# Designs tried in a protein design run: designed miniproteins, single chains, continued (4). Part 93

Each design is a single chain, and the fold is of that chain. pLDDT is the mean over its residues in the fold that is shown.

## One batch from the design tools (miniprotein)

Design m15224
Fold by ESMFold2-Fast:
Structure m15224 (fold): chain A 79 residues (1-79)
Amino acid sequence: MNIDPEIVKEISELTGLSESNLYELAKIGKLENEDLRLILEGLKGKRIKVSEKVAKATLALQMYKMGVISLEALKAAVA
């Protein structure tokens, strides 16, 4: 999987999810580099048009950041 490590690092810093778990999440959800870039922009509060897949992943990551869902629930949400 050809993913920009800077995008993964920034999502990790914003959500508290480890970089290793983000790579696993991307593999489970079949998230490409462009999907992760759009997720990052959404996490920063930017209003952008995204696919349901990206919107669902962004929401699940926001819920994980807020402590509302577990890591297991986050992985299930993107599968």
Scores: mean pLDDT 82

Design m15225
Fold by ESMFold2-Fast:
Structure m15225 (fold): chain A 64 residues (1-64)
Amino acid sequence: IDEVEVAEALALIFVGLGNLFASRGDTEAAVEAYEKGLRFAKENGVSEEVIAELEAKLEAAKAA
């Protein structure tokens, strides 16, 4: 298993957690999940596609 593939899967889990919290109206938890996911993704060489998705989700959560 490639370390980057594992990191990408974990970053997508943070996206899922943020989406779950946002759907429940927990904006603070959603922002924290996206922020942690974005930080993890940048530190672990995750694809720019996933990083861009996390950035977009974070901005949307902050605007809510």
Scores: mean pLDDT 80

Design m15226
Fold by ESMFold2-Fast:
Structure m15226 (fold): chain A 68 residues (1-68)
Amino acid sequence: SEEKIKSIEDMIKQNQKYYDLLKEELENAPEPQTGMEEAIYLFLKVVADSTKYVIEKLQKKLKELKEK
C-alpha cells in the first residue's frame, strides 16, 4: 500500500541521517593511540555497518512493494 511505502521511505531517511552522522564521526576520529581507543573506533565502525545493513534491507523491501 502507498501508506506502507511512505512509512518505509521515512524510515530509510531517518536511518540514512544517522548513518551520515556516524560516518562523519569516524572520518573526524583522531588516530587511535591506545587499545581502548582502537576498540571504540572498531565499535563505532560496527554500528555504522549495522545501520547500513538496515538501510539496505529497507531499500530491498521498498523495491519489492513498488514492483508488486
Scores: mean pLDDT 84

Design m15227
Fold by ESMFold2-Fast:
Structure m15227 (fold): chain A 70 residues (1-70)
Amino acid sequence: SFVDKVIEEMKTASEKEQRRLIAGLVAEITMLELKYGREKAEEFRKQALEAADKYGLPEDIREWLRRELA
């Protein structure tokens, strides 16, 4: 999925690129909430966090995602 691709990119991304990717995920969550409501935004957030775990992102990055996507 789109989310899976973004999270996979974060595995090899620089810190600056990781900031950009996280900002993109935050923007997507905001747009989903505005267009389709909180439930859809929560589903996307859950998918992103689950993908981060499945792709084995470092704990620091996973904590960063949990914080920014809250």
Scores: mean pLDDT 82

Design m15228
Fold by ESMFold2-Fast:
Structure m15228 (fold): chain A 115 residues (1-115)
Amino acid sequence: SKEEAKAELERVLAQAFIEVIFSTQDLPEEERTRLLRAFNVVEEAIRKLYNNEPLSDEEIERALEAFREVVKHLSPETLKRLADALKKFLEANPDLTENQKKLIEGMIKIAEEGA
């Protein structure tokens, strides 16, 4: 269902955020701050997606760039789970706009290439 796919994606994203925090604890504060800003960009794009809000091409580009930074700090197992959760969300939401689909498809590709 749409609700089950959303809940699964939210759980996997929360786990990914925790993993990045732990994997980056030895980085300088400025680098950790940049990663937290990247998380905020990804989270905002996903929040708009959950609320079926429109996404501009510029917002998608920014979110995908931010996501590329985040995935460098994720394990192959977490990346695979994230790609699977994104695919399930895409399949459960056939009524997504072209730009919303572009965001999810881009995130799937980035997660799969990072694994």
Scores: mean pLDDT 86

Design m15229
Fold by ESMFold2-Fast:
Structure m15229 (fold): chain A 60 residues (1-60)
Amino acid sequence: GKKKIEEVARLAGVSAEHVELSLISALEAGATAEQIADSITEAVPQVPKELVKEAVRALE
């Protein structure tokens, strides 16, 4: 849900709106939750992969 997106945003040091739009854009491009999680954790290692997957599931 919204809380998981907010947790990702807090750990990454960005706004929740930025995270939500980035996840929506990636999903619309056909990226899987696994691919999105891998991309984010490579760029921002402090964000747990499972937290990103939970945030993605909230938007499906």
Scores: mean pLDDT 80

Design m15230
Fold by ESMFold2-Fast:
Structure m15230 (fold): chain A 77 residues (1-77)
Amino acid sequence: MEEAKKLLEELKEAVADDPLAVRGTEVIIKLLEAGKIKEAAEGARQLADVLRSQGKEEAAEKAEEAARLAEKAAEES
């Protein structure tokens, strides 16, 4: 959980010049903090798809990795 949240905070910094991506990342972090892990992971995957479609492959990979870490942490609980 903490690793996924940290990676999402890093993603927020990486996309700081894109207000919509920043807002999307903040919503995902709030979902994760609220214990809505599946919704947070799905949101992160959707954000990754949007970022990848915009040519932001490094940011997209970070969002996808955050989704994987969140899902893994939920399965280990």
Scores: mean pLDDT 80

Design m15231
Fold by ESMFold2-Fast:
Structure m15231 (fold): chain A 89 residues (1-89)
Amino acid sequence: MAEALRGYTDLAVSLLPDPEIAAELRRVVDEAISGKLTKEEVQARLDEIRARAEKAMREEHGLTPLQVGEALAAIDGAKRYALELLEAR
């Protein structure tokens, strides 16, 4: 779980053009791993990050649909494994 979560987070961070969004994603994931966030808080924060990342990639950075899709898939993977980690506790 934690290994897959970190792998998807590292992939998403490498694909995100906005360093602030990338740093916020890593922070939320680290807080989830350390048990500082509830499942509901993790879901809400990662959904907000995903929506903001998609908008920035499409509207501010002009990334292709493939590049946007790859980054969003990595964020979705991080979210899935973060929620599964919290459910297993």
Scores: mean pLDDT 84

Design m15232
Fold by ESMFold2-Fast:
Structure m15232 (fold): chain A 68 residues (1-68)
Amino acid sequence: SMSGTVSRHKGYTVFSTVTEAEFGKPATIDYAFVREEDGTSYGFSRNKETGEILKDDNVPEELRDLLE
């Protein structure tokens, strides 16, 4: 199953989704950051259990406190 939240942080709309482990796929946490000023977007994904980074769209440093 999946659960998701929407929040706002430092001028970004933040979408976060947690996906449970499935056969052949790890549990993940996925972020999408959308800058409210201009709509620029950044994605980030990691393995929820191990912390392994699966995707990083060069997320700005100012948002990285949400990824730890």
Scores: mean pLDDT 81

Design m15233
Fold by ESMFold2-Fast:
Structure m15233 (fold): chain A 100 residues (1-100)
Amino acid sequence: STEELLKEAKKIYEEAFKKILELLKDDPETKELFEILKENLLKLIDFLLKSNASLEEVKEELESIIEYFEGVADYLRSQGLDEAAEVVEEMIKKLRELIE
């Protein structure tokens, strides 16, 4: 169901962001950016849950988020933050498996 898809996506995001924020504990500026990204994504998921979004609309939103985070992972690798990039890449993999 659409609700189950969004709940699983939320769980994937929460787990990934928990790991990313721990990896960024010594980089407060980058950590703050990821805290903002986490809050905005969770608000988007809650909005989609409340708006009775269709399964197709939810899958399209998740695909857009995946494309965005592919760019984030590339950026993190360019900055030498390889462990954080690997967490983002694993999150992307799980989200792709969820929308297949």
Scores: mean pLDDT 86

Design m15234
Fold by ESMFold2-Fast:
Structure m15234 (fold): chain A 97 residues (1-97)
Amino acid sequence: SMEKEIEEAYKKDPNDPEVSKKAIEAFEEKAKENPEETKEQIKRLIESIKKVEKLPDDSSIEEIIEAFEKLTEEKLTPETKKFLELIFELMRKLEKE
């Protein structure tokens, strides 16, 4: 359902900063309530991207996003890229506590 939440946030007027902010806050609250489940979902997504595109383990968040754009054959908007960067940063925080 995390992928659906990202898709819904993107579909609901991606150029509206209020909508993007609200989606990020909702995601952070979900991660706060179920950090292990959220962390595992994000980890699975990253692992899938790395496996398909054969990225090295030390790949940056920017490289992972670029690989995701290539995988979907669609260029992500700046708003979507920022949203994904924030999600990946949240995962890093959950991993380190």
Scores: mean pLDDT 62

Design m15235
Fold by ESMFold2-Fast:
Structure m15235 (fold): chain A 66 residues (1-66)
Amino acid sequence: SREDAVEAIAKFLLLRGISKEEYEKLDEKEREALLEEIVADPVFGPALAAFDREERVALLDEAVSL
């Protein structure tokens, strides 16, 4: 579900030590690379598999705001 995907991203960011402040310092290319890392993660990536690229960007923005 969308909520499971947001939770998965939030947990990925927490485990990688990426705070909201750290995320806000990233440029557009770095944010895209981060999203690709999350999607490729064997534990957290599967929660994002059903969503397209635009939806995944929205999920990342929601997760960072938690």
Scores: mean pLDDT 81

Design m15236
Fold by ESMFold2-Fast:
Structure m15236 (fold): chain A 74 residues (1-74)
Amino acid sequence: DEVDRLIAEARELIDKASKLAEEKNDRQGQLDVVKAQMLVLAAEVARSLGDYETAIQAARDAVELAKKAIEKLK
């Protein structure tokens, strides 16, 4: 399941970004983590409604945002 895979990837990246943002006391990094978490919730809600395309897009956006947050915090 593509949505499950993307959500799992997003959660792993969000956890990493969250730890880095906390370690560096970076407020923008913390906000990016919250935004990525909101996108994961949007993906889960879309999936529960049967909107598979929206779920995939939200999960992909969460992955991208979390990766970008990690890159900025490195």
Scores: mean pLDDT 86

Design m15237
Fold by ESMFold2-Fast:
Structure m15237 (fold): chain A 57 residues (1-57)
Amino acid sequence: DERERRLQESIELSEVSAPPAREALAAMPPEASLDERSQVAAEAAGKAVEEWLKKKE
């Protein structure tokens, strides 16, 4: 069903996006602002999701 499919996609998105976001955050300097960290994490996650979608299709 659509809900089950969306749940599976959410799990896959988390598994694909979380590691690159965590890696990008770990590479940031400790003095980086919360806004900078949010932007870098979102950028890394977004790029990983884009690559994952491209490979999936």
Scores: mean pLDDT 75

Design m15238
Fold by ESMFold2-Fast:
Structure m15238 (fold): chain A 93 residues (1-93)
Amino acid sequence: KTLVHILVPGASEEEAEKAEKAAEEAAKKIDPNVEVVGLLGEEGVNAYLEALKQGKGVAANGENLTGDEIAEAASQAAMEVTGQPVYAAAFDV
């Protein structure tokens, strides 16, 4: 199952929810079984960065696996809704 994390730095909970919905709609056009999870606020950012440091959702060398078509589509859709930079990464779970 494909899981996509999106991160909108500095977003409010409402903005993050709108971004997550837009990202999910875009990602589901590519994979209907995708799950999209929004990370928000400083706590969400720190949790995401900690996961990356532990090799969760990145290659063993610490390389960001963003570049997947699903993650790119999710990021673009969320950015269009929020008007802010959006980071996205796709994982197989």
Scores: mean pLDDT 67

Design m15239
Fold by ESMFold2-Fast:
Structure m15239 (fold): chain A 80 residues (1-80)
Amino acid sequence: MLPDPVEAKVLLLLAEGAFLYHNGDPEGAVETYKRAADLAEEAGNRDLAIQAYEAGIKVARDSGLEDQAKELEKRLEELR
């Protein structure tokens, strides 16, 4: 079974976001998770989009990026 090329890219962006967060770049991590969520939504993969938004919200909240957390929470609510 070949992975969808868009799905593979979303998974790579999720891994990149985690790497940035662990390296002390929460702003870069949130932007990368936003890119992952946007790509997943464009691909119609709702589950991956939700995962990307939840990861971004978690990092934004833990890092005091309140405006970014609120924006991502609003987008996530629209998917539910």
Scores: mean pLDDT 82

Design m15240
Fold by ESMFold2-Fast:
Structure m15240 (fold): chain A 68 residues (1-68)
Amino acid sequence: MEKEKEEEKKKRDQIEFDIMKSMLLMAAQIKGMSDDKVDEMLKKLEKAYEKSMEEAKKTFQEILEQLK
């Protein structure tokens, strides 16, 4: 039963992460960022996600503030 809860959480986290990536790509495109900068930001977000969902959310917020 614990495994099923962890699997559901991972699926929800993956969906949320995919949404964050999509929002980041749209914001970067609107701002006219270079492909190199976009790739750097995506790598930061992916590394944060590998560490934890909380880190991914923090990194995402930080990136969005920079794109504002």
Scores: mean pLDDT 77

Design m15241
Fold by ESMFold2-Fast:
Structure m15241 (fold): chain A 92 residues (1-92)
Amino acid sequence: SLDDAVEGGEREAREAIREGKPTLAVALASTVLHVGETLNHLGQYKKAAEAAERAAELLQEALDLLGENASERQKKLLEDAKGLAEISREAA
């Protein structure tokens, strides 16, 4: 299920952060964000907001580990996650 995909993606992203693999953590958090986008398209706004908020938290932690090595594309993913969280919360 999409809910299981969010939980699994968050778990894997947190493991990547713990293992010092911030680029992998960004990729996994991006997957959580895409599930959030799908939930929003399905009108499941509360779940979409929760997925986007989890993605934003994971992306922030991964970007903090990357520091100056964070790409503009990776920084944009955090902005996208925050934007989806806001829009989905307002729609819920």
Scores: mean pLDDT 89

Design m15242
Fold by ESMFold2-Fast:
Structure m15242 (fold): chain A 65 residues (1-65)
Amino acid sequence: GSMLERAVQIARETAIELLEKDPNISPTALLKEVRKRILEEIPDVSVEELTVALQEALAVYQELQ
């Protein structure tokens, strides 16, 4: 898959993991950790791909709250 597909997968998996660990996590704290994980795994990710992945993490957050 593309770097975008990998970034989106990491974002979704990380958001789910963080919400399972702390259901009261703020969206700001969740997005900060998701961004960190994506940049650690895919340092060459574009700003546009990172933005799409962060939007997916936020969608997961909103669906599971």
Scores: mean pLDDT 87

Design m15243
Fold by ESMFold2-Fast:
Structure m15243 (fold): chain A 101 residues (1-101)
Amino acid sequence: SAVEEALRLLQTVPVPQSLLDLPREEILALAAELLRSPDPADRRLGVSLLVQYMLLRASPAEKPAIVDRLLELLASLGVPEEVLEEIRRLLEASIAVRESL
């Protein structure tokens, strides 16, 4: 099911610090490549990399575009609009908590 696959992709895996230390453009290019992979493990790593980049390194101005990209990926996998809106709220709440710390 699309919802079960989305939940598996959103289960963040540990991202090696070496990948998080890459220049911004290289992280975004790597994430884009991983998200296009036919391997579910690569797609999960790509999602985890984008989420961790968003929470740890992204400027406030970049974060909405990353959220939109993650939701576009999940929509392409057939996740219903109601579930996408719930995921948007959770991602925005995670950003807000991080910015408050």
Scores: mean pLDDT 78

Design m15244
Fold by ESMFold2-Fast:
Structure m15244 (fold): chain A 67 residues (1-67)
Amino acid sequence: SAREQALREVQRITDEFLEENGLDPGDLTAEDLLRIADRIEEKAKTSEPEVSEQLLKFAEGIRRDAS
């Protein structure tokens, strides 16, 4: 499903961010969450419309949780 594909992309983006910054999930700050949300929004720009919609929903949720 589009949601499952979007979730896999979110997981991939998050894992890549953690590896690049030498972090584990427990170390993520609000600033880090906003950077992850930015990357998800960039991925949405080149994704299929249904996947893009789900990616943007995940990014919005992450931005809300960072606030």
Scores: mean pLDDT 86

Design m15245
Fold by ESMFold2-Fast:
Structure m15245 (fold): chain A 111 residues (1-111)
Amino acid sequence: SLAVGNSEALILVVSAGVPEEEREALLAEAEALARKAGIPEVIFTVAPEEEASRELLARTAVEAQRALSRHTGRYYRVADAAFAPRALLVLLERAESEEEAERSAEKLLAS
């Protein structure tokens, strides 16, 4: 389950083995969800394995969270996450500090 609340970004991570047509459908669904929920940023990224583990999906999402922070000059925390076979959806909210952002990332990596 996902709580969209005050989310500023949505990250969709898929395993490399997910077919392109399925990736396009998942991205379209994520973009539609973001538009309805008023989430301004949608980030699509691919984990570098055909059958990515939960750990690799989570690590790829954390890399995207950090890349967004570098791009915007803001910190983001993982507000909610949903694992599916070969995919991970992450909702990001504004964080007040780098420490809060990293603490939330560590919790996702431990999941």
Scores: mean pLDDT 85

Design m15246
Fold by ESMFold2-Fast:
Structure m15246 (fold): chain A 65 residues (1-65)
Amino acid sequence: MEDAIAREIAELVAAGDYDGATALLQEAAARGLDPAAIVRKAMELLGRADQAESAARTVAEIMAL
């Protein structure tokens, strides 16, 4: 499940649809999925693995609010 959502988020980010990516992350979190893990995977899929952990931490803090 998380891998499929991470791919969709990576596609949205690549297309510049950050609002869509954020909405999908919020829906995933509401379903009990880990938004930090999803963002980390999406960053890896985008070839940005060096930024994956930092991005995941920031998103987890924001989404947990």
Scores: mean pLDDT 73

Design m15247
Fold by ESMFold2-Fast:
Structure m15247 (fold): chain A 79 residues (1-79)
Amino acid sequence: SQEKAELIIKRVKEYAERLKVKRLTFDQVLLVILQAVIEGEISLKEAYEIADALKEEFEKNGGTLTVAQIEAIVRKVLE
């Protein structure tokens, strides 16, 4: 769902801007995704699918990703 992807991407962007960082850790993105589940924006199944896809990419990139990299993965999983 494009709508679900945009909601998660907005949360990630707002989180990064609040912390004034250009890159996020896996744990930081996981907290954002879990908050989206609590707010009813995505299912727990969708959260696990996003987390699984993100974990692989975080491992390849030394433990941090840019907001743009996170956006691309979220779109791929939810769209």
Scores: mean pLDDT 86

Design m15248
Fold by ESMFold2-Fast:
Structure m15248 (fold): chain A 72 residues (1-72)
Amino acid sequence: MEEFKQKIYEVAEKGIKENKLREAIREVHRLLDEMVEKGLLTPEQARELYAKIGEAIENKDVEKIKKILDEF
């Protein structure tokens, strides 16, 4: 779980810094799907997190991404 949270944060932060938001959002979606496959999240939880993290990436809000990840 913690390894995936760290990877999602790093992908999102890098995407924001490099202005590659679309690529960051796609990679976050891939990581969330991998978490579902490993039984760490339900598909419903992954969709909810994808929506929240995607919005935070679009808004370039690194602090919000950290808070979202800390809550799950």
Scores: mean pLDDT 83

Design m15249
Fold by ESMFold2-Fast:
Structure m15249 (fold): chain A 83 residues (1-83)
Amino acid sequence: SEDAQRQALAAEGIALIDSLPGLSEEEKAALQAMVRALADELSLAELQAFLQELRALHAAGASPEEVIRFLSERLVAAQKRLL
């Protein structure tokens, strides 16, 4: 189902954040909360595109600052759509 696909994508994103080096447990928890918020706000297609970009950042060895910036910018853009 679409809900099962959405849950699987969110779980993958959360696992990617957990695997990142250089982040404290508090920072990881905050970023995982952002991933959950994005999973609630994005369409399935948008969530798939988001996760593809997050996978690419992880594979490229992006810095913690780059990952934080990426998630923050995506969450702000998604939240602005609701206003």
Scores: mean pLDDT 82

Design m15250
Fold by ESMFold2-Fast:
Structure m15250 (fold): chain A 90 residues (1-90)
Amino acid sequence: SSAQQQIINDLINQFQQTAIATKDAPSDTKKSIIQQQIQQAFNQMQQANMSRQDIQTFFFQISNIINQYFDNDTANELIAYAAKLMKQME
């Protein structure tokens, strides 16, 4: 639905802004903030009863953002965290 598309777009935009704001923070601080943002986004998507395909599309988009703004080690940890949360939503 248009409402679900708006939620996804808003979540992607919010995630990108958080990534930009936190990219230069200490490693533990930025991981904590980004992990919290990922959890909040997936919780909102689950409450909105979004399709598996929409959730996977969102995961792909945030993985690209993470790879753009964070070093490889931090990116790998954050993407693994998001993948774990996505699997738990099944």
Scores: mean pLDDT 87

Design m15251
Fold by ESMFold2-Fast:
Structure m15251 (fold): chain A 83 residues (1-83)
Amino acid sequence: SRERVAQRILETLKKQYDKEKIEQAEKAFRTLLSDPELTLEEFNLAMEYIVEKIKNNEPIPLTRDQIKKAIEEYKKRLEESKK
């Protein structure tokens, strides 16, 4: 379940990061979970992208449009690195 994957990641993040970052991550994950058009691959890429942003203390995409743009950019980067 996508919801269980998101919950497990959030539980791990709660041990290491402050409440504000966790609230932003929860908001981003809720946006991902509410989008039925996302493939499992896109969902997993978005989750990994958000975790990377938290680790690097960078802004987390919070809106659907920001998240979709982030997925596209991250996906393109991964595709380029495989060639």
Scores: mean pLDDT 75

Design m15252
Fold by ESMFold2-Fast:
Structure m15252 (fold): chain A 65 residues (1-65)
Amino acid sequence: MEEVAAQAMDALSKALIRKGETTLSEEEQAYLDKGIEYNAKGMATRDPEEAKKYFELAKKYATLA
């Protein structure tokens, strides 16, 4: 669980750096927004299995941005 949360945060950090250095497409911005939303849900949940599910989704969408 901690490893997947770290991977999601790393992917989000890279996407945010890219947004700061260049212009994201509308599609890439939508993926970044979803990644941020799922990461927040993962951090807010008390269930480890639900947290892992949200961090996997955050990582997926952050990687697509």
Scores: mean pLDDT 79

Design m15253
Fold by ESMFold2-Fast:
Structure m15253 (fold): chain A 93 residues (1-93)
Amino acid sequence: STLTLSPVQLTRLPDGNVKASSQVTATRDETVQVTWTVTSGDKTLLFSAQLEIVNGVAPPFTVVAKAEPGATVTVRASGVESGQTAEATATLT
């Protein structure tokens, strides 16, 4: 309940890849496991990192992946100490 994710922002890059970003915030400092899932057709890509929340904000964890229109991009954050989770999803248009 203390973890929050901003809406997923998707940006098409000049090379045809998609940049995905979301801000992880919490009311308490803790280690957060962040996973990005990009599903495009029958293919799924996973990107994971452990981030430290300091003064309520995690450092940026932005991913860049090849994705076609209609792909779904999901970010999930899990507090390692608290066990709290947050999730946000966007669809590439």
Scores: mean pLDDT 82

Design m15254
Fold by ESMFold2-Fast:
Structure m15254 (fold): chain A 106 residues (1-106)
Amino acid sequence: SIEEKVKKLVDEVLADITVLINALSRSFPETAARLQALQNQMQQNLERARTLQEVRDILQDFLANFNRIYADLKATHDLSPMQQFLILTAQGSITYAISVVDRLIE
């Protein structure tokens, strides 16, 4: 079903973000806290979402805020290859989820 596909996409995004938060928590605790707050807000917004359009808008807002947090971190700190890989993996899962939801709306 469409609901099951959307749930799977969201679960994959949440898993990637959780791995990233855990990986950043020691070296960049403020960035990890910002990502955790953003993830919590996304989950709350998704619980209130009634349409695929609302889900798409929530994911797009999440991606925009995620990209701002990443830009801030990158401007102030040198990132390890593993940290960069996990950030790109999380960004990729969010963009993929948006693209699939867009196709389901059409």
Scores: mean pLDDT 88

Design m15255
Fold by ESMFold2-Fast:
Structure m15255 (fold): chain A 93 residues (1-93)
Amino acid sequence: MSAEQRAAEGRAAAEAAIELTREATVAPPEKRVPLLSAAGILLSAAAMTDSPADAAAAYREMSRILREAGERTGDEELLEEGETFARLAERLA
């Protein structure tokens, strides 16, 4: 796989992961974990590209989305997931 193709796939995975994270914040609890797991898997693939900074930026955005939703709704699970993605972003930065 070319570096250009790998970067494009990583970017698409990051965008999809952010979208799944937004869906998870409005999903019922039983669908939230599968959506966040799918987002994490997609972004793990992006983190394996030659540009881990893009994956770190996506993890930070996912963390922000989850924390804002958790603070608004009082949902501690969303806050905990947000903290998990914040830690993943820090490791890649």
Scores: mean pLDDT 76

Design m15256
Fold by ESMFold2-Fast:
Structure m15256 (fold): chain A 61 residues (1-61)
Amino acid sequence: VVETLKKLAEDDEKAKIAIEGVRKIASQLTPEEIAAMREAVKQSKASPEVKEELLRVLDEA
């Protein structure tokens, strides 16, 4: 999941799919999974806007 999210987020056209996917599963994630995804997002080559939105969704989980 983390690797797929990172890959999708790095593709500008697929970033919206990554954000929507995370938003749908965020409430089902453990704190450990949320932390792992936050680190993957920070380390990704995604645009700053995509990173900000993904981190915001994860923080609201």
Scores: mean pLDDT 73

Design m15257
Fold by ESMFold2-Fast:
Structure m15257 (fold): chain A 74 residues (1-74)
Amino acid sequence: THLNEGLRAFAAGDLEGAAAHLAQSDSPEALYWLGVVYRLLGDDERARAAFERAIALSTDPALIAAAQRQLAEL
């Protein structure tokens, strides 16, 4: 899946590859990790948008809390 491919790229340090794979998924988890990748790339605007979408689509309190913490630091 795009989430799994993106997370493998992220674990390998391939931030551009991670973003490309994660951007192909609308899952809240993929959007959270996409936000993390964009933040590491210095793209705070795209990071914010990804975290906001992750919060809007998630029913997981842990993921929502993690995304909210990321937004507070942008």
Scores: mean pLDDT 87

Design m15258
Fold by ESMFold2-Fast:
Structure m15258 (fold): chain A 64 residues (1-64)
Amino acid sequence: GPEERVALAREGIELLQKGEKEKGIELLIKAGFSKEQAEDIAKHAEDPVVAAIARAEAERIAAE
């Protein structure tokens, strides 16, 4: 459900921040992000502002 997709996106972002780029991208795609969006987030995941925006976007996508 929506809560599961939000949890997947948050875990994906945390994996990206830890340097696990491949796993982080995979979880973002499962959460509802496109491959292009997931790869863009992966490039900037170390920025706390970008990470916060990505988490908010995941909640918006999951609510749809």
Scores: mean pLDDT 78

Design m15259
Fold by ESMFold2-Fast:
Structure m15259 (fold): chain A 80 residues (1-80)
Amino acid sequence: MPTFDQQQRMAQSIMRQTSRHPVTQQVSRRSYSQVSRSRTRDQLVDVMRDFVRQVRRMAPDNVDMQSMVGRMQQMVQSMQ
């Protein structure tokens, strides 16, 4: 099982990739900061779920973007 620190870094890595896209740049930067401030797995899961939901609404037709947040959704499911 990944450690909490590893899960934070994995989430932040995905958010760095999504921050390179103009449509999701602002939400990615805000969510990245929220991940850094998370102290529990429940808080981290909530931030990741909110991020996935927002990205799917903002960029539903972007296959690469949906693939990236799909990986984050799988991480969330494994953390429950």
Scores: mean pLDDT 83

